Designed miniproteins, single chains, continued (4). Designs and how they scored, part 86

Each design is a single chain, and the fold is of that chain. pLDDT is the mean over its residues in the fold that is shown.

## One batch from the design tools (miniprotein)

Design m14992
Fold by ESMFold2-Fast:
Structure m14992 (fold): chain A 100 residues (1-100)
Amino acid sequence: VKFINYSSTLGSITDPKGLLEELKQRIPDFFDRHNEVTAEEAIAALIAAEYKQTGSRREAYKFAFNLLKKYYPKATDEEILAEILPLVAGIDEAIKEFNL
């Protein structure tokens, strides 16, 4: 498995190993289908998995905010909210791409 550290407007990710463990825990077969993942792809897949479990866009937004705050603790709430908009808009595409 190849982890590609993705630099976003939120800065450098903290604890990339923790993000990968969370991805493996929530989507155990993810790496059976994918040989590499970026931090952005891992975050998108986790948000999509939350939406599939809850069926709620509101819960997906709350999950996304907490997830980004956890892995980008130096980012402001405003920066995180700006990044959530495209991530939640991309949920259907992420479900299709990651075969969730």
Scores: mean pLDDT 77

Design m14993
Fold by ESMFold2-Fast:
Structure m14993 (fold): chain A 100 residues (1-100)
Amino acid sequence: SSLDIAQEAAQQMAEVVKKRFPQLSEWVDKLLEQLLESFKYLAATLDETKFIVVTQLEFVGFQTEVEIKMRQLGVPEEEIEETLKELNEIQVEMLKKLRE
């Protein structure tokens, strides 16, 4: 289902952040929990097309929060860019699965 695909992508993104920055694990897990609850609510209330659009906006929000948090902690710009690139690649693969 579209919900299962979106949840899997969100979990993969959180794992990337936790592997690169173990000190962010509790913070990222809390952010992930909020994102997954949002996805369940959206899947119950929206049609599939609207669900896909809104979850893409939720993923942009998640990536922005991660970027801000990394900058606040003084993570080098190169590591931030590499992390965001990996998160974006997960989102691209998710979109491919949703179009099948």
Scores: mean pLDDT 88

Design m14994
Fold by ESMFold2-Fast:
Formats: structure tokens, C-alpha cells, sequence
Structure m14994 (fold): chain A 86 residues (1-86)
């Protein structure tokens, strides 16, 4: 998977990876540990969340033309928004 972007939000760093032309994965890093949060399919809008993290994190995806906007929100620390051109 290709690292597309990273953003720091509070004590967290969010990483966006592109796995295929339409499939993206989101990871967090906290205290040196990288943990999977969920995946998004930009073509279908399908979101799969890690069940252990679903209470603290929300994920949204929006495709507009060739641009995909993916937002990951920690309910206490805030949001990271990623814009990717396909």
C-alpha cells in the first residue's frame, strides 16, 4: 500500500494509505504504535471500521469527479481530512 498523506490531531497521527485505485486504509499512531482504524471504498462509499475502535472514531468518504475526500474523526481530539486526486 502507498502512503498518501499523514496528519497530526492532538496526540494522534493519522495515516492514509492507498491500496488500489479506489480502496484506502486509515491507520492511527499513538505512543509509537500504529493501529488500523478502517477502510473506505471511494467508488462504492463502503466503509469498514475496526470493531475495537468504532466507539471513538467516525469515518466518511466523498467522491467528486476525480477527487476523493476522506475524513477521520476522533470524538475527543478532532478530525483529519484528506483530499486525494485519483
Amino acid sequence: AKLVASKKVGNLTFYLYQVSDTLFEIYKELDGKKTFIGSVNAETGEITKNPELERLYEISVKKEGDTVTITVTHKLFGSATFKVKL
Scores: mean pLDDT 83

Design m14995
Fold by ESMFold2-Fast:
Structure m14995 (fold): chain A 91 residues (1-91)
Amino acid sequence: MQQQLTQQAQQEVADTTAQLQAQMDAGIQAATAEAGRESYDAYLHLDDPAESDKYSEQLNAEMDAKIAELQKQMDDGIAAAQARADALIAS
């Protein structure tokens, strides 16, 4: 019985998942803050609400794309960690 290897593998997956979740959360927060700052700056300087709204829509689309990329990186990272854990248990 490889209880020690199983526990180590599970802990490594948990630690990797926590790290990737923290990186995703930080990335989402940074992307959201950047989009908010750029949108607010445009709102103050464009004097035309319609132009500001279009710029905000563009920034939101860019933010959504960034969040989707971060989510994929997290999913791929977790899958890789799980595969590594499975290999460690099998050894």
Scores: mean pLDDT 78

Design m14996
Fold by ESMFold2-Fast:
Structure m14996 (fold): chain A 65 residues (1-65)
Amino acid sequence: MLDQSVIAFRFLAEAESLGTVAKVEFRDGTLYLTVEKVSPEMRRELEAIRKAAAEKGVEVVVEEL
């Protein structure tokens, strides 16, 4: 089983593949993603990543610029 940080960075890699992540911060078990130039399709994909991460015990907060 992966630890919480490894799981968080795995979901970061999925978000980065969308090409919209501008800033990343990992604090107190929560992954904060600041995104820009987000299309409706990208928002849907980011929400899917957030929900999948929550199922693994990692909180992901997506902040749009």
Scores: mean pLDDT 75

Design m14997
Fold by ESMFold2-Fast:
Structure m14997 (fold): chain A 57 residues (1-57)
Amino acid sequence: PLPSPLAPAEELERRAREHAPTIAEIHDEDVEVVEERSVKTARAAYRANQEAREAAA
């Protein structure tokens, strides 16, 4: 755990970077490409989820 609380978006981005090497190895892709794609996907997903949650509650 980090000493300072991070926004969920930052946590998702960090997790995306952490999982990028595994995904790259599974799909035989470049880690850098997977990392950038995963980070963008994570940010988009977080924003969509936040919007949906704000609309619901």
Scores: mean pLDDT 68

Design m14998
Fold by ESMFold2-Fast:
Structure m14998 (fold): chain A 79 residues (1-79)
Amino acid sequence: ETPEQIRTAMRIALSAAVDAANRVYYDGVPLDEALEEARKTVREQGKKAGLSDELIDEAVRFAEAFTRFLAEALLYYDK
C-alpha cells in the first residue's frame, strides 16, 4: 500500500462516517441503517479508486467505528 492509497482510503472513510453520523443526528435515521449506507459508500468508492480489498476493509472498519463513536456521543447527549 502506498501513502497516497492510505490517504485516499482515510478520506473516503471519514467522509462516509461524517455523512452517516449527520443522518443519524439531523435526519433521525436509525444507526444500523446509517452504518449500512456508510459501509456501502466506502466499498463502492474504494473499488472505484482502485484500492486493495484489504485497505477497503480497513476503511470500512474505520468508518463504522467513527460513525458509532459520533452517533453514540450524540445519543449520549440526547439522553
Scores: mean pLDDT 80

Design m14999
Fold by ESMFold2-Fast:
Structure m14999 (fold): chain A 108 residues (1-108)
Amino acid sequence: AKEGGREGYHGGYEGMEAGVEALRAGGNVSKATAGAIAGIGGVFMGEKGYETGSPLLARHGGLSGYSGGRAALEAGRDANSEEAIEEGEHGVREGERGYRLGEEAYKA
């Protein structure tokens, strides 16, 4: 559970950074903003999941980081921003891992 929270935190952070970078690069404002907001949610819930060992917070943090990474990735591709694409891909991977670790901890 704590590992899932940590991964959700990192996925959220990367998604947030990717959303901000996509916005700076002139990507789609709505998608970039959605990526940043969902990334912030992943950071907040993932941090709490890490601190408390809550499988639910780890799962929600990971899912939010995943969603943020995906939205930022689309905005980054629209802007041809290599940095936003790279960060968005990291957000997707780490958010997905946080979600799965949270689910496994809940089922144990």
Scores: mean pLDDT 78

Design m15000
Fold by ESMFold2-Fast:
Structure m15000 (fold): chain A 67 residues (1-67)
Amino acid sequence: SMQILLQGLDALIQGKWEEAEKYFDEFLEKHKGNGEYSGYFLSMATLANSLGNLELAKRYATIGLEL
């Protein structure tokens, strides 16, 4: 849901990587096959890259491109 996405983004911005990934993984499991969310995963990848987490950025970019 949007609430889970916002909680994940808040944690990500604060550098709480494990908390952010938990929220994003929950969101992903509920929306994995929905191409509508491709943009969200690409945005998460861009944000993670900007914050220095290249591993997480690569993971979510790949997921976004596969949707």
Scores: mean pLDDT 75

Design m15001
Fold by ESMFold2-Fast:
Structure m15001 (fold): chain A 91 residues (1-91)
Amino acid sequence: KAEEISQYLREILEAYEKGDFEKAVEILKDLLSKYPEVKPLIIEMLRAENVEEAVEALRKLQEKYGLDIPESELEKLARTLLKIREYIEKN
């Protein structure tokens, strides 16, 4: 479970880095469908007003589920998810 959730988050980041926003959104939807228990924390992160708030929500997710995401990647992932939110809002 923890490894699988971490893998979904890594795949979202990878898709975003390749410029594939549609793929990133699909992976996010799959994560929320397969692990609906993470949805409240993902929503908290997506509703963050700034990167610092998004990082705190992501840190809560990491601690609750024992995710193996390096601290150095948390900010990048938070920024990525906020950009995915912007994409969803426009599309």
Scores: mean pLDDT 78

Design m15002
Fold by ESMFold2-Fast:
Structure m15002 (fold): chain A 78 residues (1-78)
Amino acid sequence: ENEAIEAAARELAAAAEAAWKAGKYEEARALALELARRVPAARASALDLVAQAYLKMGDEEKAAAYRAEAEAAAAELA
């Protein structure tokens, strides 16, 4: 069970990173949101990627909101 969830998380993370490197920021944002939803341990890093994708797309307000959520998630893990 955990191994299958980790495999799915790795696939989502790899897909989000590939989309980001290809300049497909909207796709990277969607994949990062899915990762944040499915993998609580990856939520902070996934939400940070969502914030960065919104910055690349010019949505500074959403970028700031998701950045704050990423920081809150990171603080919970610290």
Scores: mean pLDDT 80

Design m15003
Fold by ESMFold2-Fast:
Structure m15003 (fold): chain A 69 residues (1-69)
Amino acid sequence: LSVEGHRAFQQGDLDKAISLYQQAAQQEKDLDSKADLLESLSRVLKQKGQDEKAQQYQQQSEQLRQQAE
């Protein structure tokens, strides 16, 4: 899922990338890996122009990294 999401993002399929990264994040139990997936979601959302949602995922990613420490 995360690899497929990254590929979709590279191909410019932003909607597919968002869906795949969301699915990967939901299945991921490791906090660091989940934070990385939320960061990827934030980047895709910024490319799509959804800055508010991108900021929310970025903040969630940072929070998970704090918990992982």
Scores: mean pLDDT 79

Design m15004
Fold by ESMFold2-Fast:
Structure m15004 (fold): chain A 89 residues (1-89)
Amino acid sequence: SREQLLLKGLEAAHVVLLIKPDDKEAKKALEEFTEQLRKLPNGEALLKKLELAFEGMEFNFKTLHLPESELKKRYDEAKKTIKEVLSQL
């Protein structure tokens, strides 16, 4: 569904920004996916749930002390997901 696609894109954009906060592509994608999700009838409620989930993700990311190789893998996979989601919108 469009909802599931946008949620997947938002998660990927957030992962990229946790690793590289200044990534312009991810910032633009986050903004676009957020605005599109907000237009759905339940969009505001979903965005609030995602905000809490992303806070937990950031906490876990900082706590896990992931090695550089794992960070690069997650970054590359998330960047690929952003591109795939954008191509389907």
Scores: mean pLDDT 82

Design m15005
Fold by ESMFold2-Fast:
Structure m15005 (fold): chain A 90 residues (1-90)
Amino acid sequence: MEEELKKINELAEEASRALAAGDYQATVEAIRRLYKLGIEAAKKGHLEVAKAAVDQLRILADQSEKAGRTDVAELARKYAEEVEKAIKEA
């Protein structure tokens, strides 16, 4: 779990840096990796990791919206909701 939490934090930092640099392709790729890790964690019962992924996706959604990237914000919010649903179904 500690190693998985570290990966969540590293991907979130990567996405935030890419967003700040205007690299939206890298931002979306990092968001997709966060989503995948969150879903995998929920399926394994690693709920703390899955919840961390949800929190980071919501932060990235807010950051993307403030950057004027509504498309990226909507994607991140949708992924956060899907991970939360997976947590409830696990």
Scores: mean pLDDT 86

Design m15006
Fold by ESMFold2-Fast:
Structure m15006 (fold): chain A 58 residues (1-58)
Amino acid sequence: SYKEEAIKYGKAGDVDKAAEYLSKAVKGKDDLGQEAVAIGISKAKNKAEAAALAAEAA
């Protein structure tokens, strides 16, 4: 799923890909929590922060 791909990329430190897949996962959903996580991962600048944000979403 898009959420699983987002977590994978977040843990790998690819914050751009993680944000892209989270955006796809929340498209058409009124889930502010998932949107907030996607935004947070987009702003993350390192692997540890991106992984922590992705884990919080899971």
Scores: mean pLDDT 61

Design m15007
Fold by ESMFold2-Fast:
Structure m15007 (fold): chain A 90 residues (1-90)
Amino acid sequence: SEMEEVLRRFEELTRRLGILDDAASVLETARRLLEEGADPLVLELARAYLEGAIRVLEALEEGEERAREVNEERLAEMEPIVEAVRAKRA
């Protein structure tokens, strides 16, 4: 449900920005993970990535400097999830 909503928001935003084709592989991968019933931790990572990407794209409408700031923030927020995925696969 949350992933489906994030996917919808990401598709809408990328369509509005005229970059939907560039986002197609990301959308396909995230939808496939959801449909296949991927590991909850992997789904959480995918959701966090998409939410972060939405924030960066929205910030890009305000300018490149703002987009860079938001990108650093979202990467820091994702680090614990990335570490959890690595730990599970080690």
Scores: mean pLDDT 79

Design m15008
Fold by ESMFold2-Fast:
Structure m15008 (fold): chain A 73 residues (1-73)
Amino acid sequence: SEALKEEIIEKAKKILKESEENYGKKTKELLEKKGIKVEIVDISVDEKGNIAFTVKFEGPDNPYSGEEKFYFG
């Protein structure tokens, strides 16, 4: 159901936010020193309850940007 989908997405967002807070400071500093920016721009769930994260990334000095999906299920 759509309500269950939304509940899973909200729980996944909360877990990601907690992970970012626990690992975020040193990881962000290390990635920024390499000139790499990584952001989670979307979280989706399929009918089987598999969770997918869409991650956006940007490279240093050369215009490299993209999005990749990671599946957890």
Scores: mean pLDDT 60

Design m15009
Fold by ESMFold2-Fast:
Structure m15009 (fold): chain A 100 residues (1-100)
Amino acid sequence: DPEKEEATKKAAEEDDERLEERYKNLSPEEQEKFREQQLENYVDLIEVIYERASEVSPETAERIRKLLEEAKKYKEQGDLEKLRELYDEALELARKAAAA
């Protein structure tokens, strides 16, 4: 559904923009707490994307499962930037599979 895909993409872009703006306005202590929360959220989101992809494409689900394994590793390291990259990759793979 192209209209639903565009609406979801727009909502995700607007959410990302608001999260970055909020982070910049936080104190260093609040930024640390926000980072911890974001680490948990990104791993959870990738897991949901994996579950949904498994219903559409086993091949895509296996690729996302590998991203989820990497995400758990980067969460332990506190690497929020890598988790965000892995989330974006998982989301793009799932969107391409759903559009096919």
Scores: mean pLDDT 75

Design m15010
Fold by ESMFold2-Fast:
Structure m15010 (fold): chain A 62 residues (1-62)
Amino acid sequence: SLEDVKKINDLAKEGKPEAAIEYARKLIEGGADAQELVKIAKENKLYVAAAIIEGVARELER
């Protein structure tokens, strides 16, 4: 959701990139569509969150 994407972006901006990555990983492993999350992030200009979600999705590759 947009709220989850904002949370990822906020964690990264607060200097907590590891927490942002872990939050994104748990969302994707929990069944969230990584491509939809990236789309939401880019549409809302949350490019840091978009980069984190893309990186995590690529790492998980399943």
Scores: mean pLDDT 82

Design m15011
Fold by ESMFold2-Fast:
Structure m15011 (fold): chain A 94 residues (1-94)
Amino acid sequence: MAEEIARAMAERFGEEYGEIAREAVTNGDAEAFVERVRELARERHPEDAEAAEALAEEVVRAFLELLEEALRRRTGVALRDLTLPEEEVLELLR
C-alpha cells in the first residue's frame, strides 16, 4: 500500500511528495502529511500564498483519494480470501 501510493504521488507531483506520502502511510499520520505538504508548497511559492494553498489542497486531495482506493482494494481482496457466508459479505457492502 505505502509503495503504491508513494509511486502515484511521485508520478503526479514529484519524488518529494512520494516520500512524504510513503512516510505518512507507514506511520499512519495523515496530519503530519498535510503539514509537510503545506510547508513544501509554501517553499515552492513563497511570494504567492494562494498558489501555495492551491497546490497543497490538490496534493492532499490526491493523497486521500489514493489512500481510500488502496484501502478499498485491500479490504476487498481480504474479504474474497476469507470463507464468509454470502449474506455477511452483502451486509458489508450496504
Scores: mean pLDDT 68

Design m15012
Fold by ESMFold2-Fast:
Structure m15012 (fold): chain A 74 residues (1-74)
Amino acid sequence: NAAAKEGEKIVKEAEELSKKAGEYALKDEEKGMEYAQKLRELMQKHPAVADKMAEAGRRQMQELGEKFLALQKA
């Protein structure tokens, strides 16, 4: 089913953008923010992907955000 395959591809792209945003935020904050912006735009275009990731990744996003916040605070 083409629709299901499209959704899976977008989810994978969103995952890669999220990883890059995290990695670059520590090395190059400008690039990290740019990738985060692209991730948001991608999810805005595909709300179904946001829903799918919210269930699977809300826990991972929460943990990642918490670690990132703590790291930035020192």
Scores: mean pLDDT 69

Design m15013
Fold by ESMFold2-Fast:
Structure m15013 (fold): chain A 99 residues (1-99)
Amino acid sequence: DMARYQRILDEARDLVMAGQSAADAVRAVMARYFGFTGSGDIDTIWAQVQATLSGSDRDIADAVIAIASTTQRYRQGQVSQSVVDQVYATWMARLSQYP
């Protein structure tokens, strides 16, 4: 369901834009949609995702991490909106393989 994937990515982006760190936004989204109980910084969360998830759940989690991290860099003035848009397009294309 591409609409579901879009909502998950939008929630991660919106939490970061509202002032949450990428790690906090990822934890909140992953807890809500996948029951994830991991902790730590973004690299620790990424490692836990690789160890515990597979298939579509792993790809969705990787997309959430990518969007949250890129949005945080955008909020900090390190990347342009076009970089955020490109990351969205890349991950939505990858997620399009799943129903």
Scores: mean pLDDT 84

Design m15014
Fold by ESMFold2-Fast:
Structure m15014 (fold): chain A 97 residues (1-97)
Amino acid sequence: LEELLKIYEEVKKEGIKDAEKVKEEFIKIFGEKFLKELEEIIDKLGFPKSEFYLLLKTLIEYYKETGIKPSVEDVRRFVFEILVREGVELLKEAVLS
């Protein structure tokens, strides 16, 4: 979990230059079914669509560094942790926008 959070912060700083390429690479590594399950999880939890590709890139980088594919439940816990930790920042951005 802490390793995923660290990679997520690094990916956020870099940004996503090509969302479609990230999606294609994710499908090659994890498969189409995993992508669909992840889309359902983020929708159910209210995770921002703008951050979805950051999440996908994080999972790709985690796999490249560790050789480990997180389970759907591991990703659900990770998304929940992001929402808890970033909820204050998201609220600040919403108020200031």
Scores: mean pLDDT 74

Design m15015
Fold by ESMFold2-Fast:
Structure m15015 (fold): chain A 117 residues (1-117)
Amino acid sequence: MTDEQYEKLVEEAIKNVENAYALGAPILSMSMVVLAVELTILKRKSKTSQDAADKLAKLQAIIDQKIAAGLARRAEYMERLGISADELDFLATRIALEKARSGEEVVELMEELLAKV
């Protein structure tokens, strides 16, 4: 994986975290894996780089805000649609699985992401 490809995955992951939490499928989201990898890289670099420490603090704040916003939107969706948390999780999980990459592509991407840590 190139650095440009990885940076795009991090940007997409940041955009997707709110929606993943709003729809109740965050544990199954590759976006959360990408963000975990980036946080680990930045935590390691922050010991010797102020730029990395600043990026780490900013990314942690963004993730926390996006999770909180997603959970708030989830509560709003449940109220407006009159559905339970379990029903929303079931529907979101089904949609996520239907759009999921092949098992081989997910494994390959995971190996490439873990190699950056």
Scores: mean pLDDT 75

Design m15016
Fold by ESMFold2-Fast:
Structure m15016 (fold): chain A 88 residues (1-88)
Amino acid sequence: MTELTDADLEEMKKKIKEETERAKKLFADDEEINEAIERAAEIYIEALDALKAGEDPAAVAARVRARMEELAAEYPDLPARVDALLAK
């Protein structure tokens, strides 16, 4: 049903790690944004590892959604802070 191979999942993990490093450098002066970026990357990497282990994609997607909602609740001012930094 999902056409992702193990090689595709490994490439996605590599891209997430590279994007995480880039985003952290972009927001280098804001530790909360960097922490949120790292936690979001960890959620997605764990999801990709679960998919490689043969977990149900629907269950993995639901878990990612729940964890991302928890992360958003911990950083409720994050969108406004990101907007302020990107306006530079």
Scores: mean pLDDT 76

Design m15017
Fold by ESMFold2-Fast:
Structure m15017 (fold): chain A 118 residues (1-118)
Amino acid sequence: KEFEEIIRNAVLEAAKELGLDPEEVEKTYDLIKEMIEEGESPEDVAERLRKEGFSAAHIALSFAALSVIYYIQGREDLAEALEAQARKLLPELPEPVQSVVESILEGKEIARKRYKES
């Protein structure tokens, strides 16, 4: 519970530093989490939110953050699906946002490799 709030707050602070609207990022994050917990696939969530006019940057940051959270929770398949959707959005993102999303995803992979090498 505590680690989820830490990751969520870190993403909102990163959004502020990137010049994104943190309130819109927070709304997007909370909506994505609710849809995923209701059993929607990350692919379907991404498609629906993009059709509704949600920012690719807000969606990608939210997916990257949630992929870390679900990985820590042991929901590896869901974490990988969220990462895959975040990576599909990368070409649409401004360079500073793209770099932040890539850093989040790389951090998750480094942690995974260290765990498997022990």
Scores: mean pLDDT 81

Design m15018
Fold by ESMFold2-Fast:
Structure m15018 (fold): chain A 73 residues (1-73)
Amino acid sequence: AAVAKEYYPVSYWRDDTTPAETGELVIEAGGDPDKIIELAIERKKGVAVAAPSKAEAEAIRAKMEAARAAAEA
């Protein structure tokens, strides 16, 4: 199994089965991508969770930044 399967944010971003939970993390973090990743990892603290890859974390940040830029434009 790929590391991504245990990476909480990536699992939610790829699995449309639980999009609402991803949305709640975004709301709770105030749309801050770093905070979203932190909260997602924290929620998985009770389970062995692999550290997210740098590329995956940066992709999530980029998507959030793009969304904010789109809202401004």
Scores: mean pLDDT 52

Design m15019
Fold by ESMFold2-Fast:
Order: structure tokens, then sequence, then C-alpha cells
Structure m15019 (fold): chain A 62 residues (1-62)
């Protein structure tokens, strides 16, 4: 179905973006990515990363 097709496209796009920014991840984060199999896992990982980055930026402002 179309929704399943869209999820595959988004997953491929996420993997591509991940590869381009791979140098910005820690070894622990890379190991966690290796265990991810679903689109939902990738989204949760990226959201966690975005929150951590936002906190880090706030800390650097002071």
Amino acid sequence: KRSEENEKILLEDLKKAFESAKDQYTPEELAEVEKMKTFEDYVKFLLRRAVDRAIERREKEK
C-alpha cells in the first residue's frame, strides 16, 4: 500500500541523512543505530538526539 511505500522512502532518506552526518555521532550512538530495524526506532533515536543537542546548545550559551 501507499503508506507502506512512503515509510520505506522515509526510512531510506533517514539512513542517507544519517550517513552524511555519521561523523557527528558517538560510538555508543552508532552501536544503537546498528540495532534499529524500523522507521519508528530511527525517529525515536533522532528525537532523542535533537533534545540532547538543544540542551547542549543552551548550556554553551552560558
Scores: mean pLDDT 69

Design m15020
Fold by ESMFold2-Fast:
Structure m15020 (fold): chain A 85 residues (1-85)
Amino acid sequence: SLAELEQEKREAEQKIEEAEAELLKLFKEAGIEPSESNRPREELSPEVAAFLEAQLEARAKERGVPQEVLDAYREKLAAYEKALA
């Protein structure tokens, strides 16, 4: 039903929000400032979200962000895409 779909979407959005908050915390501890474009993610299509993630990842690598942080971010994107399918 529509209600079940909405609940699944909210759970996926909460997971993404938590992952982003943890990722931002790790970036802050590493001295890396995240892009403000992460804020409207709730309204983004998966394609746009993937593009912004790639931009953030490239910038993070340039600044020496640990791979474990990038892996966590990718894992959350995959979970989001699966929930939307």
Scores: mean pLDDT 59

Design m15021
Fold by ESMFold2-Fast:
Structure m15021 (fold): chain A 97 residues (1-97)
Amino acid sequence: MKAKVTIKAKLKNKDGEDEGERTFEVESDDKVTLKFIAEDGAKITVTNLETGETKSAAPGETVTLTFDVKKGKQTYKVKIESADGTVAELTVTVEPV
């Protein structure tokens, strides 16, 4: 089975705003796992847009998101806040192909 992963990123800092989008396909039996690592005191907050559940990681911890592709389309928002005030906001969508 194949899963389509779309990551839309927005970055805001003192110098301005940037945005990007990346899409890729992953061979997957049932699950897709994405890992987010925050270094140097960055705060990660993950929100499941289906349930409204929010999870935060401590600085230096890895946030692991696991998607069951058999359940259809799932979307998460990931917010990364650095100590210098830089904010990255990712919208991660996983869907069966």
Scores: mean pLDDT 73

Design m15022
Fold by ESMFold2-Fast:
Structure m15022 (fold): chain A 98 residues (1-98)
Amino acid sequence: ATPTLTVSPTSVTVPVGGTMTITVTVTGGTGPVTLSIGVAPDAPFEVELLDGPQVVDVGGTATFRVKVTGGSGTGRLRVTGTGSDGRTSSAFVTVTVT
């Protein structure tokens, strides 16, 4: 089944050099689910991912730390969940860099 993802926060404002913590909860899908985070296309900022991909069961939670290394303006981080059946879904965090 397609993974169902919940992210917190859904929106964050952060300065260059700041670190944000994104919590991802898997509420559905075919476990185990592989979670990864990255910058969505056309984001006006650069990030360093402090945590790599994580594997959680359905009902599990993962935490990703993301540091803003440059840029300014509003864009998105993309969280991708991939179930053991190969089905994928995405959830987004809106990031504003000041």
Scores: mean pLDDT 86

Design m15023
Fold by ESMFold2-Fast:
Structure m15023 (fold): chain A 65 residues (1-65)
Amino acid sequence: SEKVKRIADGCIRLCEDGMPEVAVAEVRRLLEAGEISAEEIKEVGDYLEEKGYPEVGAALRALAE
């Protein structure tokens, strides 16, 4: 979805800037605010793994549990 892509692209930029922990914290905030579902977080995590950030992808998928 457009929302998943937007969030994933933002997370990738944070990872490229050396701030993967900020990416995880932002997704957690969105989950707590009800702005993203567990299914959408798993999609974001999968996309980050495919783009070369498997550790961040795993951390995001863990938030969905």
Scores: mean pLDDT 85

Design m15024
Fold by ESMFold2-Fast:
Structure m15024 (fold): chain A 66 residues (1-66)
Amino acid sequence: VTEVIPVKVEATAETAEEAKKKAEELLRQKSADLGGTLQNLEVSSEKDPKDPSKYIGTASGFIVIP
């Protein structure tokens, strides 16, 4: 392992499930773009405190580049 990158991405959507899915997709795409492997994926969602009609999905993990 030459590099380990801690990463966190957020996405907003009208539902908690869509927000979580978008955040996970963004993180997986980032891992693919860097040519790495995604480890310790964790996904959560919360209501947006600035807009109660929306949810914020958060995906976090580590991208391991060989």
Scores: mean pLDDT 82

Design m15025
Fold by ESMFold2-Fast:
Structure m15025 (fold): chain A 100 residues (1-100)
Amino acid sequence: SIEDFAKRAIEDLETFTLIVIEAMKKLKAPEEVIKEIKKVAEETIKELEALRKQNASKEELLEVVERGLKKILEIFSKEYPEYKESLEEEIEKLLEGLRE
């Protein structure tokens, strides 16, 4: 169902964001960068919850997830360009899992 898909998408995004934040903390990233990533994740989750209440399509939910993940990638890769490819691979795996 769309509700089950939205719940899974939110849970996957929350888990991914926590992993990214923990990696950033280990790399001693600036607090402002970590805060920016948290804000993108929170805004994306709010959009997903709003779309779920409106019974939006799985395609619309997936587009919102992809947009949020790409914004997180952009923020992270500006600080740590050496990890860009690895993070892109993790994002693609997450999106492939949601498309199933």
Scores: mean pLDDT 88

